Designed miniproteins, single chains, continued (5). Designs and how they scored, part 34

Each design is a single chain, and the fold is of that chain. pLDDT is the mean over its residues in the fold that is shown.

## One batch from the design tools (miniprotein)

Design m17155
Fold by ESMFold2-Fast:
Structure m17155 (fold): chain A 64 residues (1-64)
Amino acid sequence: SAFRRLEEELERDFKRTLEELKDDPELLKVAKEAYEREGPAAGILRASLYRAFKKRGYPFEPLP
């Protein structure tokens, strides 16, 4: 199934994302919390969004 293959690839990409973010505990928390709620795609996307907010100097809180 194409969806199963995509899910496996997203799981690998999420793990790579965590390695890239290991020096930023706030980004790690955002990525992990999104992953727990909605899976690897959400973790990756939330980390990217949080990086964009940080670049602009705006705070971004993890999901409650």
Scores: mean pLDDT 76

Design m17156
Fold by ESMFold2-Fast:
Structure m17156 (fold): chain A 84 residues (1-84)
Amino acid sequence: MKKRREELIELNERAIEDLKANAETLGERIAKRMEENGNTYFKELEKKYGKEEVRKELVELGKKIADMLISTLEMVIERLKKIL
């Protein structure tokens, strides 16, 4: 039914907007959670490459993950619109 399809489209559009708004902060959230959990591997990377460089890599990774998710959601919306 049209109503369920419209609800799914709206849900995916909201998810895209949220990801776009939060793309810049996703990597920072990952870094913070790793620090809070006392992750040994993260601490070893900081010692080898420096804390600033590791954080920069996580921020860039977060942006790439957000971009991939946005692209996937946009594909889902287009497929839903194509179903008559």
Scores: mean pLDDT 72

Design m17157
Fold by ESMFold2-Fast:
Structure m17157 (fold): chain A 95 residues (1-95)
Amino acid sequence: MLSVQEVADILKGRLDEIQTLIENNAPQEEIEQKLADLVVTLLDLMLQNSSDSKVQQMATVVLKMIDDVSNSKTREEQLKIIDETKKKIDEIVQS
């Protein structure tokens, strides 16, 4: 079983990859593919850590981020959502 910190590090690493694509003006299709890959990662993490409330909370926050980023109209808004999500992950780990 992964620790809460290890799950947080995996999720923030995935968010860093998506942030880098957005900052480099990658095609929206590539960003959407990375978001889809992240959904699969979240489902696996939730299944492997089903009894861990902090992992479930982090997964919920990241799932909301995926929806919000997909519905965003600007790269600036997408980057802000990702930054706010990273902060929320850190708050859950520290709680």
Scores: mean pLDDT 86

Design m17158
Fold by ESMFold2-Fast:
Structure m17158 (fold): chain A 80 residues (1-80)
Amino acid sequence: DKEEVIKKIEEAIEKLKKTDDVEEAILIALEVLELLRENPEFHEEADLLEETIEKKLKEGKSAVDAIIAGLEEVLERLKE
C-alpha cells in the first residue's frame, strides 16, 4: 500500500530529525529499504534511496543527513 509506505517514510524522517544516533539512523534506513524491497513496484524507490545515501556519504555528509536526504527523495517520488 503506497499510503502506508509514505506514512512510514514520513515517520522515519521525523525520528531522524530528532536524533544524532548513527546506529538508530542506519536501522531506520534498513527498515525502509526492506519495506520497499518487499514490494516489486517500489524497487526503483529502494534503488533511489541506496544511491542517494551513497552519493551524500561520498560528498562528506553525515550518515544521518545522508539518510534524511535519501528518504526525502523517495518521499517526493512516491507523492508524484
Scores: mean pLDDT 84

Design m17159
Fold by ESMFold2-Fast:
Structure m17159 (fold): chain A 87 residues (1-87)
Amino acid sequence: EEEKKIKELTEEFRKWVEENEEEIKEMLKSLSEEQKEELRKFAEELLKENEPKAEELLKNKDRLGLAELVKEAIERFIEKLKKLHEE
């Protein structure tokens, strides 16, 4: 059932964010203005990269595929954040 899988993905992601919220917030606060701009540009490029994929999924009413695409994009964003924090 499509709705069930979307809820499962959403719940797993919500729990992960809840458990890691403080760590993510601290990493964001540790970034310089230059690093924050780099992260913002990365997010914009990530959105542009995934826009055609999202449009196809939306056209096909593939809500599960769209949820998975969003999860992947957020994971890549967090990886970039961690990399900048370690610099």
Scores: mean pLDDT 77

Design m17160
Fold by ESMFold2-Fast:
Structure m17160 (fold): chain A 66 residues (1-66)
Amino acid sequence: APKITLDGKTITIKDATEEEIEVAIKIAAEFGAEVGIKGNTLTAKFPSVETAELAKAVIERELAKL
């Protein structure tokens, strides 16, 4: 399973598949995040800590279905 971490306003997803990255990008964009990809790592920076916490819960739920 991909490793999802939250540090302040920034969510980092490591060791993600291409499908997991695509799903996470769509969710992050809906929450207004700035996204960057490096290999199997996705980084998303959100407008607030509260928004990042909510987005993390949604991402974890949707990725668990894959």
Scores: mean pLDDT 84

Design m17161
Fold by ESMFold2-Fast:
Structure m17161 (fold): chain A 95 residues (1-95)
Amino acid sequence: MGVELAPEDVATLERLTREYLEEHADEFAEVDARLRELEANGDAESGRLLALEFYVEVLGRLIERAREVGASQAAIDALERQRAYAEEQLAALRA
């Protein structure tokens, strides 16, 4: 009953994620610094909102990159499911 990705699809997603993290290391460092500041100030809700908003944006960029490099539909669908879940969590926090 589990929807399992093929090993090559997992490898593709891991590569795209690693490349994105390396290319945008400064952006991740800035977001991490802001999250630590919010946590230190006891502002956990703003921290969670920031983290989810950033995660949704990153997933959107990864989906476009996956399409660009001709990744399988299964790999793209996996990213889209993660984004949908993140957007659902974000909507719940904004309600």
Scores: mean pLDDT 81

Design m17162
Fold by ESMFold2-Fast:
Structure m17162 (fold): chain A 98 residues (1-98)
Amino acid sequence: KIAYNNLGLVYESLGKYKEAAEAYYQASLLAETDEERNLALLRAARALALLKKNEGNPEEAISIIDSAITLYNSLKEKTPELETEVEKLKNLKEEILS
């Protein structure tokens, strides 16, 4: 059984950020809970930001990260898993800006 979230993790480990973002986005559409949906959306945003950074578009990467952080800040419930993904996004933003 291949879950789209696990497929996204495999593509990400291979540096295939476009395919990773697409897989995470599909995971968000199939999510049964708000946490699962938002976790997949944050992961999709990180993969897409990495893609844009690698394509030489750091401004678009930062825009994607900022939108994802805004989504997280709007959430009624923040879990440790969601917090971990947002910290990864914040770290990526600092890396791009350095």
Scores: mean pLDDT 87

Design m17163
Fold by ESMFold2-Fast:
Structure m17163 (fold): chain A 58 residues (1-58)
Amino acid sequence: ISDEAVEAATEVAKELLDEGYSRSTAVGAANKVIDLVENQGLPPEEAKKKALEETKKK
């Protein structure tokens, strides 16, 4: 796993927790960032945006 993917995932989780989302939701979003970067080859910035969008739509 790239360092940039880990940082993006951490930022997403931290943002969601700070906004009052549950830990399970934050962890799910963080895992999605890692998957988008490592498995689908998206830039960390784009993966972060997509994970937040998907999480907030639920």
Scores: mean pLDDT 78

Design m17164
Fold by ESMFold2-Fast:
Structure m17164 (fold): chain A 96 residues (1-96)
Amino acid sequence: SLLEEVKRAYEDAQKYADKTIELAKEVMKNPKYAEEGKKILEEVQKHLDDAERAYKEAMENPEKAEEYLRKVRQETANIGVLYSKAKKLLEKAKAE
């Protein structure tokens, strides 16, 4: 069902966020990049909260589930951008 797709998309967002948070925490071990890593952690949490809101709205308004599925997927894409930023910062941190 479409609601199962929304649930799956939210679970994927959570897994991607967890990976991004792990990378950001590694970045924060270098004092030079600690503030950038902290900002990534804060932004990931915000996108996860937005994804959770969209998931809950889909459960309460099944007729709009397609709109909320797109919203959850967009938040996953936003987390993916943060994952790429964290990975790049970690590469810089390890090169020093």
Scores: mean pLDDT 89

Design m17165
Fold by ESMFold2-Fast:
Structure m17165 (fold): chain A 80 residues (1-80)
Amino acid sequence: SIIDYLDELAAQLKAELQREADALGLSPEQQAQVLAIFDDQVKHLKKMAEEKNLSKEQVEKMMEGIKKGLLDEMRRLKAE
């Protein structure tokens, strides 16, 4: 199903974000903030995928957008 595929992509992305956060030396509080934003965005994407019958390609594109946004946010937090 599209939700199973999204869960697989989300698990891979979460692991990547955790590795990047560690590499940047973000605090536990900053890491928790980034992961909370990620979880919220994935939850909304799941609703949209079900409601609008999104394709795998559309889900992949939206997940790449989430990844880019969160990498930018991690760099912003590190600069504070």
Scores: mean pLDDT 87

Design m17166
Fold by ESMFold2-Fast:
Structure m17166 (fold): chain A 67 residues (1-67)
Amino acid sequence: GRHGAEAVAGAAGADGGVSPEGAARAVELKLQGASPEEVARVLLEHSDLDEARALNAGRAIVEAAQQ
């Protein structure tokens, strides 16, 4: 969906306080076939997101980066 790109941007930089480095690492993990859980863990390391929000953001990054 078109809103998937906005979800990636929000999850990676705007909504979760994720650093640009954390966002870039999450995208790299996704490209390497990492699971949403692995992406969520990187987001947690680079932000104060709750586990549920980090997992949702990880899923959004994995899904949207394929569109």
Scores: mean pLDDT 63

Design m17167
Fold by ESMFold2-Fast:
Structure m17167 (fold): chain A 56 residues (1-56)
Amino acid sequence: SQSLRDQGIQLLRQGNQYYDQGDVDRGMQLVTQGVDLLRQAGYSDDEIRQIVNDVF
């Protein structure tokens, strides 16, 4: 769904911001949650990998 996709991407962006701040643990948690939402939205692992690379 569009909502799950948008939420997943938002979590990936937040995770990237935490990585930039040096908070690796929080960044990793947010990326994991974002990836899970993208998978629920119907994206394949290859598509999720591409989205993550486009955000980071």
Scores: mean pLDDT 84

Design m17168
Fold by ESMFold2-Fast:
Structure m17168 (fold): chain A 57 residues (1-57)
Amino acid sequence: KEKIRLEIQLDALRLVLNSERYLLETRGDQLSPEVRAAVEKAVEDSEKAIRELEEEI
């Protein structure tokens, strides 16, 4: 039961991470330095969340 829920959360986090990386790669140069730093931190936070969730599964 719980494993399926964690797998869905993992897939959702991966989609969010891919979207954040896509934004940085395609529009990163159009962002202000502060906004870019915030998005880069969001990428790091998403990567950590994915790693923690993968260990739980």
Scores: mean pLDDT 79

Design m17169
Fold by ESMFold2-Fast:
Structure m17169 (fold): chain A 94 residues (1-94)
Amino acid sequence: SVEDIIASLEAWLAEQKATGDAAALLSATRTAADLIASRLSPELREQFYARFEPLLARMKEAVAAGDLAAVEAAADEILAHMKEVLRQQAALDA
């Protein structure tokens, strides 16, 4: 069901992205990160946050600047990282 989780995550973030609301997309991205982190081992969670925090900082800067394209680009990078760590966790659980 990791692919089902990924598909649901992709669909939800795409829906938020389609609103054009940068603050809503940032909020959704943070919520997704919390949900994903709860599913990860402590070691993989630490690795996840080490990459996530700099991406989140860039996204926050883009929101403050009103640069929707940069917000969307940061969200896409964060989603790619989320998909990677979820698949890594699934491989460890197998």
Scores: mean pLDDT 86

Design m17170
Fold by ESMFold2-Fast:
Structure m17170 (fold): chain A 65 residues (1-65)
Amino acid sequence: MVMVSRTFLHPDLAQKRDQVEEAAKESGVKVHLDEAAGRVTVSGTEEQVKKAGEKLEELGFVPAP
């Protein structure tokens, strides 16, 4: 299976940690949190990362350039 990763940004990442981890569980992705930089990286299949991205955007995260 092809594994992909996508990075999202939020200034209040530390406050949203539990919501991010729940979105990751629901989508089946692996998540890496960089709270100091306000970055979250999700990794998984293309479909899993798309689902995680949709959930993160609902939480106010924006895709990294």
Scores: mean pLDDT 81

Design m17171
Fold by ESMFold2-Fast:
Structure m17171 (fold): chain A 86 residues (1-86)
Amino acid sequence: SAAEALAKVPREVAREIAAHLVNMAFATDPEEREKYLEEARKVAEKVPDPETRQAIIDLAEKAYRGELTPQEVARLAAEAVRRIDA
């Protein structure tokens, strides 16, 4: 799952990706949505595992296309951060 993929990366990197995904999901302006998507992709480049990196990129693109609600993105991001902190 995407939460499992985020939990496999360094805490700081996972938190940055989660923040960009949440900001993108709640953004109402198309230019801001694209900016946050690009920022999430840039941070995902720091993920050394190719499968984990691709899962994070797939999640970001799915959220960008509106296949996940902002509330779903926020829940998933919170779950991933909690798993890292546990």
Scores: mean pLDDT 77

Design m17172
Fold by ESMFold2-Fast:
Structure m17172 (fold): chain A 99 residues (1-99)
Amino acid sequence: NLNTLPSKDETYNYLKNKVLDAIKNGKATELAEELKKSSVYGVNKANAVCNNPDLHRNPHYSSALIKCAGLELEKYVKTKKQEHLDRALEYLKYASLYF
């Protein structure tokens, strides 16, 4: 327990709490835009990655998963359907494996 690197669980919990706090404070739209922009420099086909679960555990697509999370959070803000929030958090969980 002297490891100074954040654990994968700590990284995911940080991102999850950031999403939940943004929803609570009416900042979810702004966070969704931030998450979408974070992948601009690394991803040419983010939508293809989002729709293919086999790519979710590939470290080369970790930045695409952050964009996937932003797209699903945007859908949650518009629809209020729990499935979109659950999917956004799942994308962040997979992305956190490769931070």
Scores: mean pLDDT 74

Design m17173
Fold by ESMFold2-Fast:
Formats: structure tokens, C-alpha cells, sequence
Structure m17173 (fold): chain A 88 residues (1-88)
């Protein structure tokens, strides 16, 4: 019996992936501060999706959630570097 369903985990992964895409777009538009905020939101969403997927026991949901987490971490690192470049 599952405490969370795989659909919730998949939706969370999708939202995190969209937030990563938005953060990347904001970086290319020169909005590094906004990109950093969106990237942080994406990371939190992705971490929650991974936890839900693990609880669900669905392999596909877990794989997609872990991919979204990796993308969110990469987007956050990219946004942080863009902001640091402006800070110096």
C-alpha cells in the first residue's frame, strides 16, 4: 500500500524541470537574481518529488524525479555563478 502515489511524484518532477528551464532562460535574459530564486524553488520541488517517488516505490517515477533533482542542482549552480559574477 502506497502512502503517496507515483502521479504526485511525476507532477513534482515536471514542475521542477519547468522551474529549471525558467531559471536558465532568466540567466540568458540577464535576470540572475530572479534566476537564483526560481532555481532554489526548483531544487525544493525536486527534492520533494524524489521523496514522494521513493515512498511510492515506482521505479519510473523515482528515475524521473532523480533526473529533475540533478537538473535543479545544475540550474542552481549556474544561477549562483551568474549572480557571483555580478557581485564582484
Amino acid sequence: MIGYDATGAMQGAGVAALQSGVANTLITKGAGEEALEVARQGLETAERAVEAARISGDKEALEEAEQALRQAQESLARAEKAVDKLKK
Scores: mean pLDDT 77

Design m17174
Fold by ESMFold2-Fast:
Structure m17174 (fold): chain A 64 residues (1-64)
Amino acid sequence: SDKEKSIEGAKGFEKMGKEFEAKKDYRSAAYYYELAAQSLMNAGEYDEANKLYDKADEMKKKAK
């Protein structure tokens, strides 16, 4: 289903975000966490999406 595809996509993007965060590439980490959050919003997973948007904002603050 479209919802299942969006959730699967979010997992992939979150994995990329974590990889870049581990490398301290906070700009790239923020980018992928935002993509994960957008995918969860499309899936109707609003609470989990908001947590990833917050995580992306944390990464952006570290990037600068």
Scores: mean pLDDT 88

Design m17175
Fold by ESMFold2-Fast:
Structure m17175 (fold): chain A 85 residues (1-85)
Amino acid sequence: SLEDLREQLVEAIRNKDLKTAEELVRQISDLLNDSPDSTKAFINQVREFIENPSEELAELLAGMLAPNDPELRQKILEKLLEILK
């Protein structure tokens, strides 16, 4: 499911597994019907967060992962912020 893919992506980010994270972003973007340019931007933001994690990037990624679901966005944000601590 889309939610399972999001959970797997957060785990790949936590493990700094960029290859797995990129594959998961592509799968999520396909399910969301994102454009190729949007998918590439998403991959770039994930890479930036893995290299230089910050609260601002966590908020941006949570928004990209759950643009229309505030409850899920908050859950994803909390998980990404755990990586910073």
Scores: mean pLDDT 83

Design m17176
Fold by ESMFold2-Fast:
Structure m17176 (fold): chain A 83 residues (1-83)
Amino acid sequence: MDNREHARRIVELAVRQSRDSSQETAARFLAAARISAETLIGEEEAERLMREGVRRLGKEKGWDEEEIEELLRRAEREARRMR
């Protein structure tokens, strides 16, 4: 499996785990997935995959753009704490 496919699967798993979680818990799952993806595909590509996954989750849950961006900001903050 190439690194991009592996990173995509890690992100998809975190998004799935986040569906029925609080925003705080979802941010922690997404932060862990982001750190793992960064080691596989680098920071820019990992950010892109995370944004795509969270936007998909937000659309499924009926979130507006601001709620999607808030979860992405929370996940980035949690990822910085893990580094």
Scores: mean pLDDT 81

Design m17177
Fold by ESMFold2-Fast:
Structure m17177 (fold): chain A 86 residues (1-86)
Amino acid sequence: SRAALAALGLEERRRLLLAAFLAARGAVAAGLRSEAEAEARVAELERWLDLPEEVVREARREAEELFELLRTDPEAARRRAAEIEA
């Protein structure tokens, strides 16, 4: 629920948004969702998480970098994801 998401700490909410951005990009690339549908779902979560705009921008940037890395060097993407979790 929205209330349960808002109860999470800042880093937990940031990681959820990062995961959502990455999943949205992957779903569109796999043909499972349209770009518009994916963007709408992520925008809803972004509103519920109530994160500072700079944190949202950072999460979006990291997700785009990870997605590009997944396409070009999956091993490096795996290492990068582990760094973000640490």
Scores: mean pLDDT 77

Design m17178
Fold by ESMFold2-Fast:
Structure m17178 (fold): chain A 80 residues (1-80)
Amino acid sequence: SSMEEFIKRAIELAIEHARELGIEPTRVQILEQTETSVTIAVTGRDAAGRPVVLFVTLEKNEDGSVVIKGTAVYEMAAAR
């Protein structure tokens, strides 16, 4: 389906973006989705081995192309 194609492409782009930032992905979660928008959390480790989470918001344009609209990266809190 067009939704499955959109989500598959969005996950591929989120993982590619994580790798470009030096993050090795260990887990991918969809947080929110509509017919034309998806927010994905990519959990992984950075180049220093620190646990991080990358949030990626992607949108499907009228021509079917998928683009990253926003990103945010956070280090996971240190254990007490």
Scores: mean pLDDT 85

Design m17179
Fold by ESMFold2-Fast:
Structure m17179 (fold): chain A 78 residues (1-78)
Amino acid sequence: GLDELARKLAEAIVNQDEETVKELLVKLGVPEEKAEEAAKKLISTRGGGAVAAGILVDYGVPEEVARKVGEYLDELNK
């Protein structure tokens, strides 16, 4: 479900796995043309889960899913 995709996306971001981030963004509804740009931005941007969630919302990921990705990112970086 969406929660599982959010967790996988957070793990891929932490691992700097641009290809997996791009694939998961497409599954979350980000247009393929923008998914590569979004993946690069997520991987290169320093900040906590709130910053990552903001980027996800800007690229069209639903706010609830983006928030959950941010929560998992903060958990993984503890």
Scores: mean pLDDT 83

Design m17180
Fold by ESMFold2-Fast:
Structure m17180 (fold): chain A 86 residues (1-86)
Amino acid sequence: GGETLIGFLRQGTEGALKEADRLEAGDVDKNREQLIQALETAYLLSKEGYDLLKRLYEEGGVSKSGMEELRQRAEEARERAAQLQS
C-alpha cells in the first residue's frame, strides 16, 4: 500500500540530495545545471511524500514527525536550487 510509495519517495529524495552534494563538492560552475536538476528532483519527490503523509496524518494513520521531515527536505532543496539560479 502507501508504505511502499512513501519508501520510494523517501529513498528517491535521499538519492537526489546525495547526488546534489556530490555535484556541489566538484566544479559547481561546470555542474550547475545537473546540480539544479538534482535539487529540483529532491524537491518534487519530498513534496509528493509530504502531501501524501499529510493526508494520512489528517486521517489519523501516521505520526507528524515523518511528514515534517519531508517538508523540511522540500524547503531545503527549493532554497538550494533558488540560490544557484540567482
Scores: mean pLDDT 81

Design m17181
Fold by ESMFold2-Fast:
Structure m17181 (fold): chain A 66 residues (1-66)
Amino acid sequence: SAEEVAKAALEAAEKGKDGAEALSLAGQAINRLGGTAEDARAAGELLVKEGKTTNAKLAGQGLLRS
């Protein structure tokens, strides 16, 4: 589910040393789960809520490219 993908992305992001590494690790988690663009958007919003980034749109786009 999108919620499971978003949770996995957040857990992976917590292992990053900085925001760029956090987004890279989150994107890898989404790709391993076969996540879609919609899943990446939801994960980006969750990362903003948890203080990992300040821009949900840019985070979602970055996750798709990771």
Scores: mean pLDDT 67

Design m17182
Fold by ESMFold2-Fast:
Structure m17182 (fold): chain A 66 residues (1-66)
Amino acid sequence: MMSEEQKKEAEKLAKEYNISLELAEALVRIKKHTGELTEGDIIGAFGTVENLKNEEAIEKYKELKE
């Protein structure tokens, strides 16, 4: 179950980078689990979320990680 803090972080991420809340939640969960996000983890998260086709969100995530 996602904490209130994680849910707020996901919602802010979704709005700031114009990605779906489900995608943002998946990214927050992976980051919390591994400490750092890898390309493999991102692909895994996208595989569990129907918003895989949001290429703009992926591009924004790359900028965020830099």
Scores: mean pLDDT 60

Design m17183
Fold by ESMFold2-Fast:
Structure m17183 (fold): chain A 81 residues (1-81)
Amino acid sequence: AAALRDEVARSAAEGGIGVAGSTDAVIEEIRRLGDAGTARGPLTGASLDEGRLFVGSHRADGARPRDVMDALADAIRKAAE
């Protein structure tokens, strides 16, 4: 879904957080972690370490983890529709 990829990239940029690699890969990693039963909240596979947001194998550096999580959750919800 190219539209979803573009939305995730836009949201990450607006949040002032860079995401390494493909946005499609980030979405796929979140889905994979959910399927593996690691889901414990609204966004599975997201973690904070030393003030950095990690999503699977991708890292988003920034001071606004909530904005990134909200954007990712919205993008995933739209993809599920």
Scores: mean pLDDT 44

Design m17184
Fold by ESMFold2-Fast:
Structure m17184 (fold): chain A 54 residues (1-54)
Amino acid sequence: MTEDEFFHELAVKIFENWTDPYKSYFEKLGFTSVEQIRALDPEVLKQWVRRMLL
């Protein structure tokens, strides 16, 4: 698994479990489905996940 694949899969799992604070964060950004998260640029997604974990 590459680093980009890791962050992408992590974000998908967080979204699928739909638990705060990640649920609220993605909802505030207007996301309503996993498909929208998958469509994000991997570098942008990675940066968001790092901010949420750090």
Scores: mean pLDDT 64

Design m17185
Fold by ESMFold2-Fast:
Order: C-alpha cells, then structure tokens, then sequence
Structure m17185 (fold): chain A 73 residues (1-73)
C-alpha cells in the first residue's frame, strides 16, 4: 500500500542527502504548502528519522487529498 511507498521514500531521503534535496524541489515545483516543505527540510537538517517519516506521510496525505503528484521534471 501507500504506507510502503512512504517508508521507502523516507528511508531513501535518510540514506542520501541528495535525495532529500530532490524531494524538496519536487514538492516546491508541485505546489505543496510551504509549511509541509519546511517541516521536511527541518527534519532532514536535524537528522530526525521519525520527523522525516512523519513529514513524508503528511506530504503523501496532502497529495492524495488534493489529487496531486510530485513533479520530478
């Protein structure tokens, strides 16, 4: 389910700082609320695995509720 995708994305962000930058830029390009982007950025900067997972989960929830997808182009 989507929870497996959330965990995989969060683990990828934690394993590779370049992945975190990619996700943040994709979120900005996709029009996500700045509050959600800032929350993810702060969790990554703090090296907080649970904070990163929660931020990714909140982003995924917002995407589903608003019928949006991340733009990685």
Amino acid sequence: GSEEGIEALADGVLADPARADYVIKAAEKSGLPQELIDRLRKAVEAGDPEGVREAVREIARWMVENGKTLDFS
Scores: mean pLDDT 72

Design m17186
Fold by ESMFold2-Fast:
Structure m17186 (fold): chain A 57 residues (1-57)
Amino acid sequence: MPPSTPVTREVAEKLWEVADVIAREGSSSSTPEQIARLRAEMDRVRAQGGLKPAPLE
């Protein structure tokens, strides 16, 4: 069953964009593995918001 906690499409899209920017900026502070984890977490948020796949995917 889907989760009860709703995430709006607008919020999910914004979080995805922010995560992408952070991933780029985190090249010196964060490891590539941490960046990959962040992206996976953002995909989870998009799924909760009922968003379709990312434009690049």
Scores: mean pLDDT 61

Design m17187
Fold by ESMFold2-Fast:
Structure m17187 (fold): chain A 78 residues (1-78)
Amino acid sequence: SDAENIEKAMEAGRIAGEAGRKGGHEAAVRAGSDALKKNGLDADKAREAALIAARQGDSLSAAVAYGVAEGAEKMGLG
């Protein structure tokens, strides 16, 4: 469901943030991309979840999901 995809993208963002604090930008992108992949999301699905969250007025979830999707895509990680 869209709500589950938003939650999965948010969790990937949290994991990316923690990895980034310990290992920098590449660690953040790798960890976030791996978390999306394990949950059956790619960058396109995470972006779609971000747009749905934005339309529902959840700007925080939208920003986090979009950031994770954009980071993964720019690094070619999916």
Scores: mean pLDDT 71

Design m17188
Fold by ESMFold2-Fast:
Structure m17188 (fold): chain A 72 residues (1-72)
Amino acid sequence: MTEEERRRALEELQTVHGMSERAVELLEELGFSVEQLRAIGELRRRGADAGDVEALAEAWGVPEATVREILR
């Protein structure tokens, strides 16, 4: 993983997957890997449920509200 690869993955989430600017900023703050960013993109594509939100909040160490903002 490089910073350039991570930046490219964030740009793809915004431009290809339609993620909001605020959600991209939150992902930048959390320092996610390229693999984590791709997993988020796939989860958004297939649809996240309440169980997904709870599991991600626990895994990332953030409030469920933050996960919901990222996945909306």
Scores: mean pLDDT 75

Design m17189
Fold by ESMFold2-Fast:
Structure m17189 (fold): chain A 82 residues (1-82)
Amino acid sequence: MRLLPPSPATPDVRITETEVDPERGIVKLTVDEVTGGQTLDIALYVSDYIKEHLSEVLEVIERASSAESGRFQMEVIGKEKK
């Protein structure tokens, strides 16, 4: 599993809401600013945030999913603020 490098400057991803489905290991994240081209990058970058800032959320996901494979799905919902 590879994550994008952390951005020291103002992050392009602003997480406003986080919803976790522990039964399926799904993380539903709502971001403030998202561009269509950065959807994939956001998903990878957000996982790094969860590991560092929201470790509790990550633990819940892994507990619900599996001990070995760690199979889970991430859904990123972004709203473009125009």
Scores: mean pLDDT 47

Design m17190
Fold by ESMFold2-Fast:
Structure m17190 (fold): chain A 49 residues (1-49)
Amino acid sequence: SEEIQKELKEKYGITIEDPSKFSLIKDGIYGEVANNIIKLLEDNGYKLS
């Protein structure tokens, strides 16, 4: 969880305490960046629908 939060901040500029809430803050993130973030979170067991 902490590793995922750090990666989101460093690689994608996302700072959230709970990565499972990414779906609520993904507005404005598009294309390859959005797909990479979704894949990262899903691979680590977070639900993003």
Scores: mean pLDDT 64

Design m17191
Fold by ESMFold2-Fast:
Structure m17191 (fold): chain A 87 residues (1-87)
Amino acid sequence: SEVLREAFRHTVELAIEALRQGDFERATELLEGLRDGVRALPPSPHREEALRYLDKALEAVRQGDAEEAIRYLRLAGEHAERALREA
């Protein structure tokens, strides 16, 4: 769905901005929302990789590592985009 892809992309950009601002509480909320959205997609290897990278991004946020969180979030976004195209 184009609408779901746009919504996901927008939320990823909001999460990156929150991480850049050091707003880890907001970033965690947005990342958990992204994780829930990806979990709602049909099972696929790209869905599972997106979930794995979102979990790694959440772990980086717990450790206060914004740069690592952004890196994993971008990887999650790439896999989620592929999962959304397959759905």
Scores: mean pLDDT 87

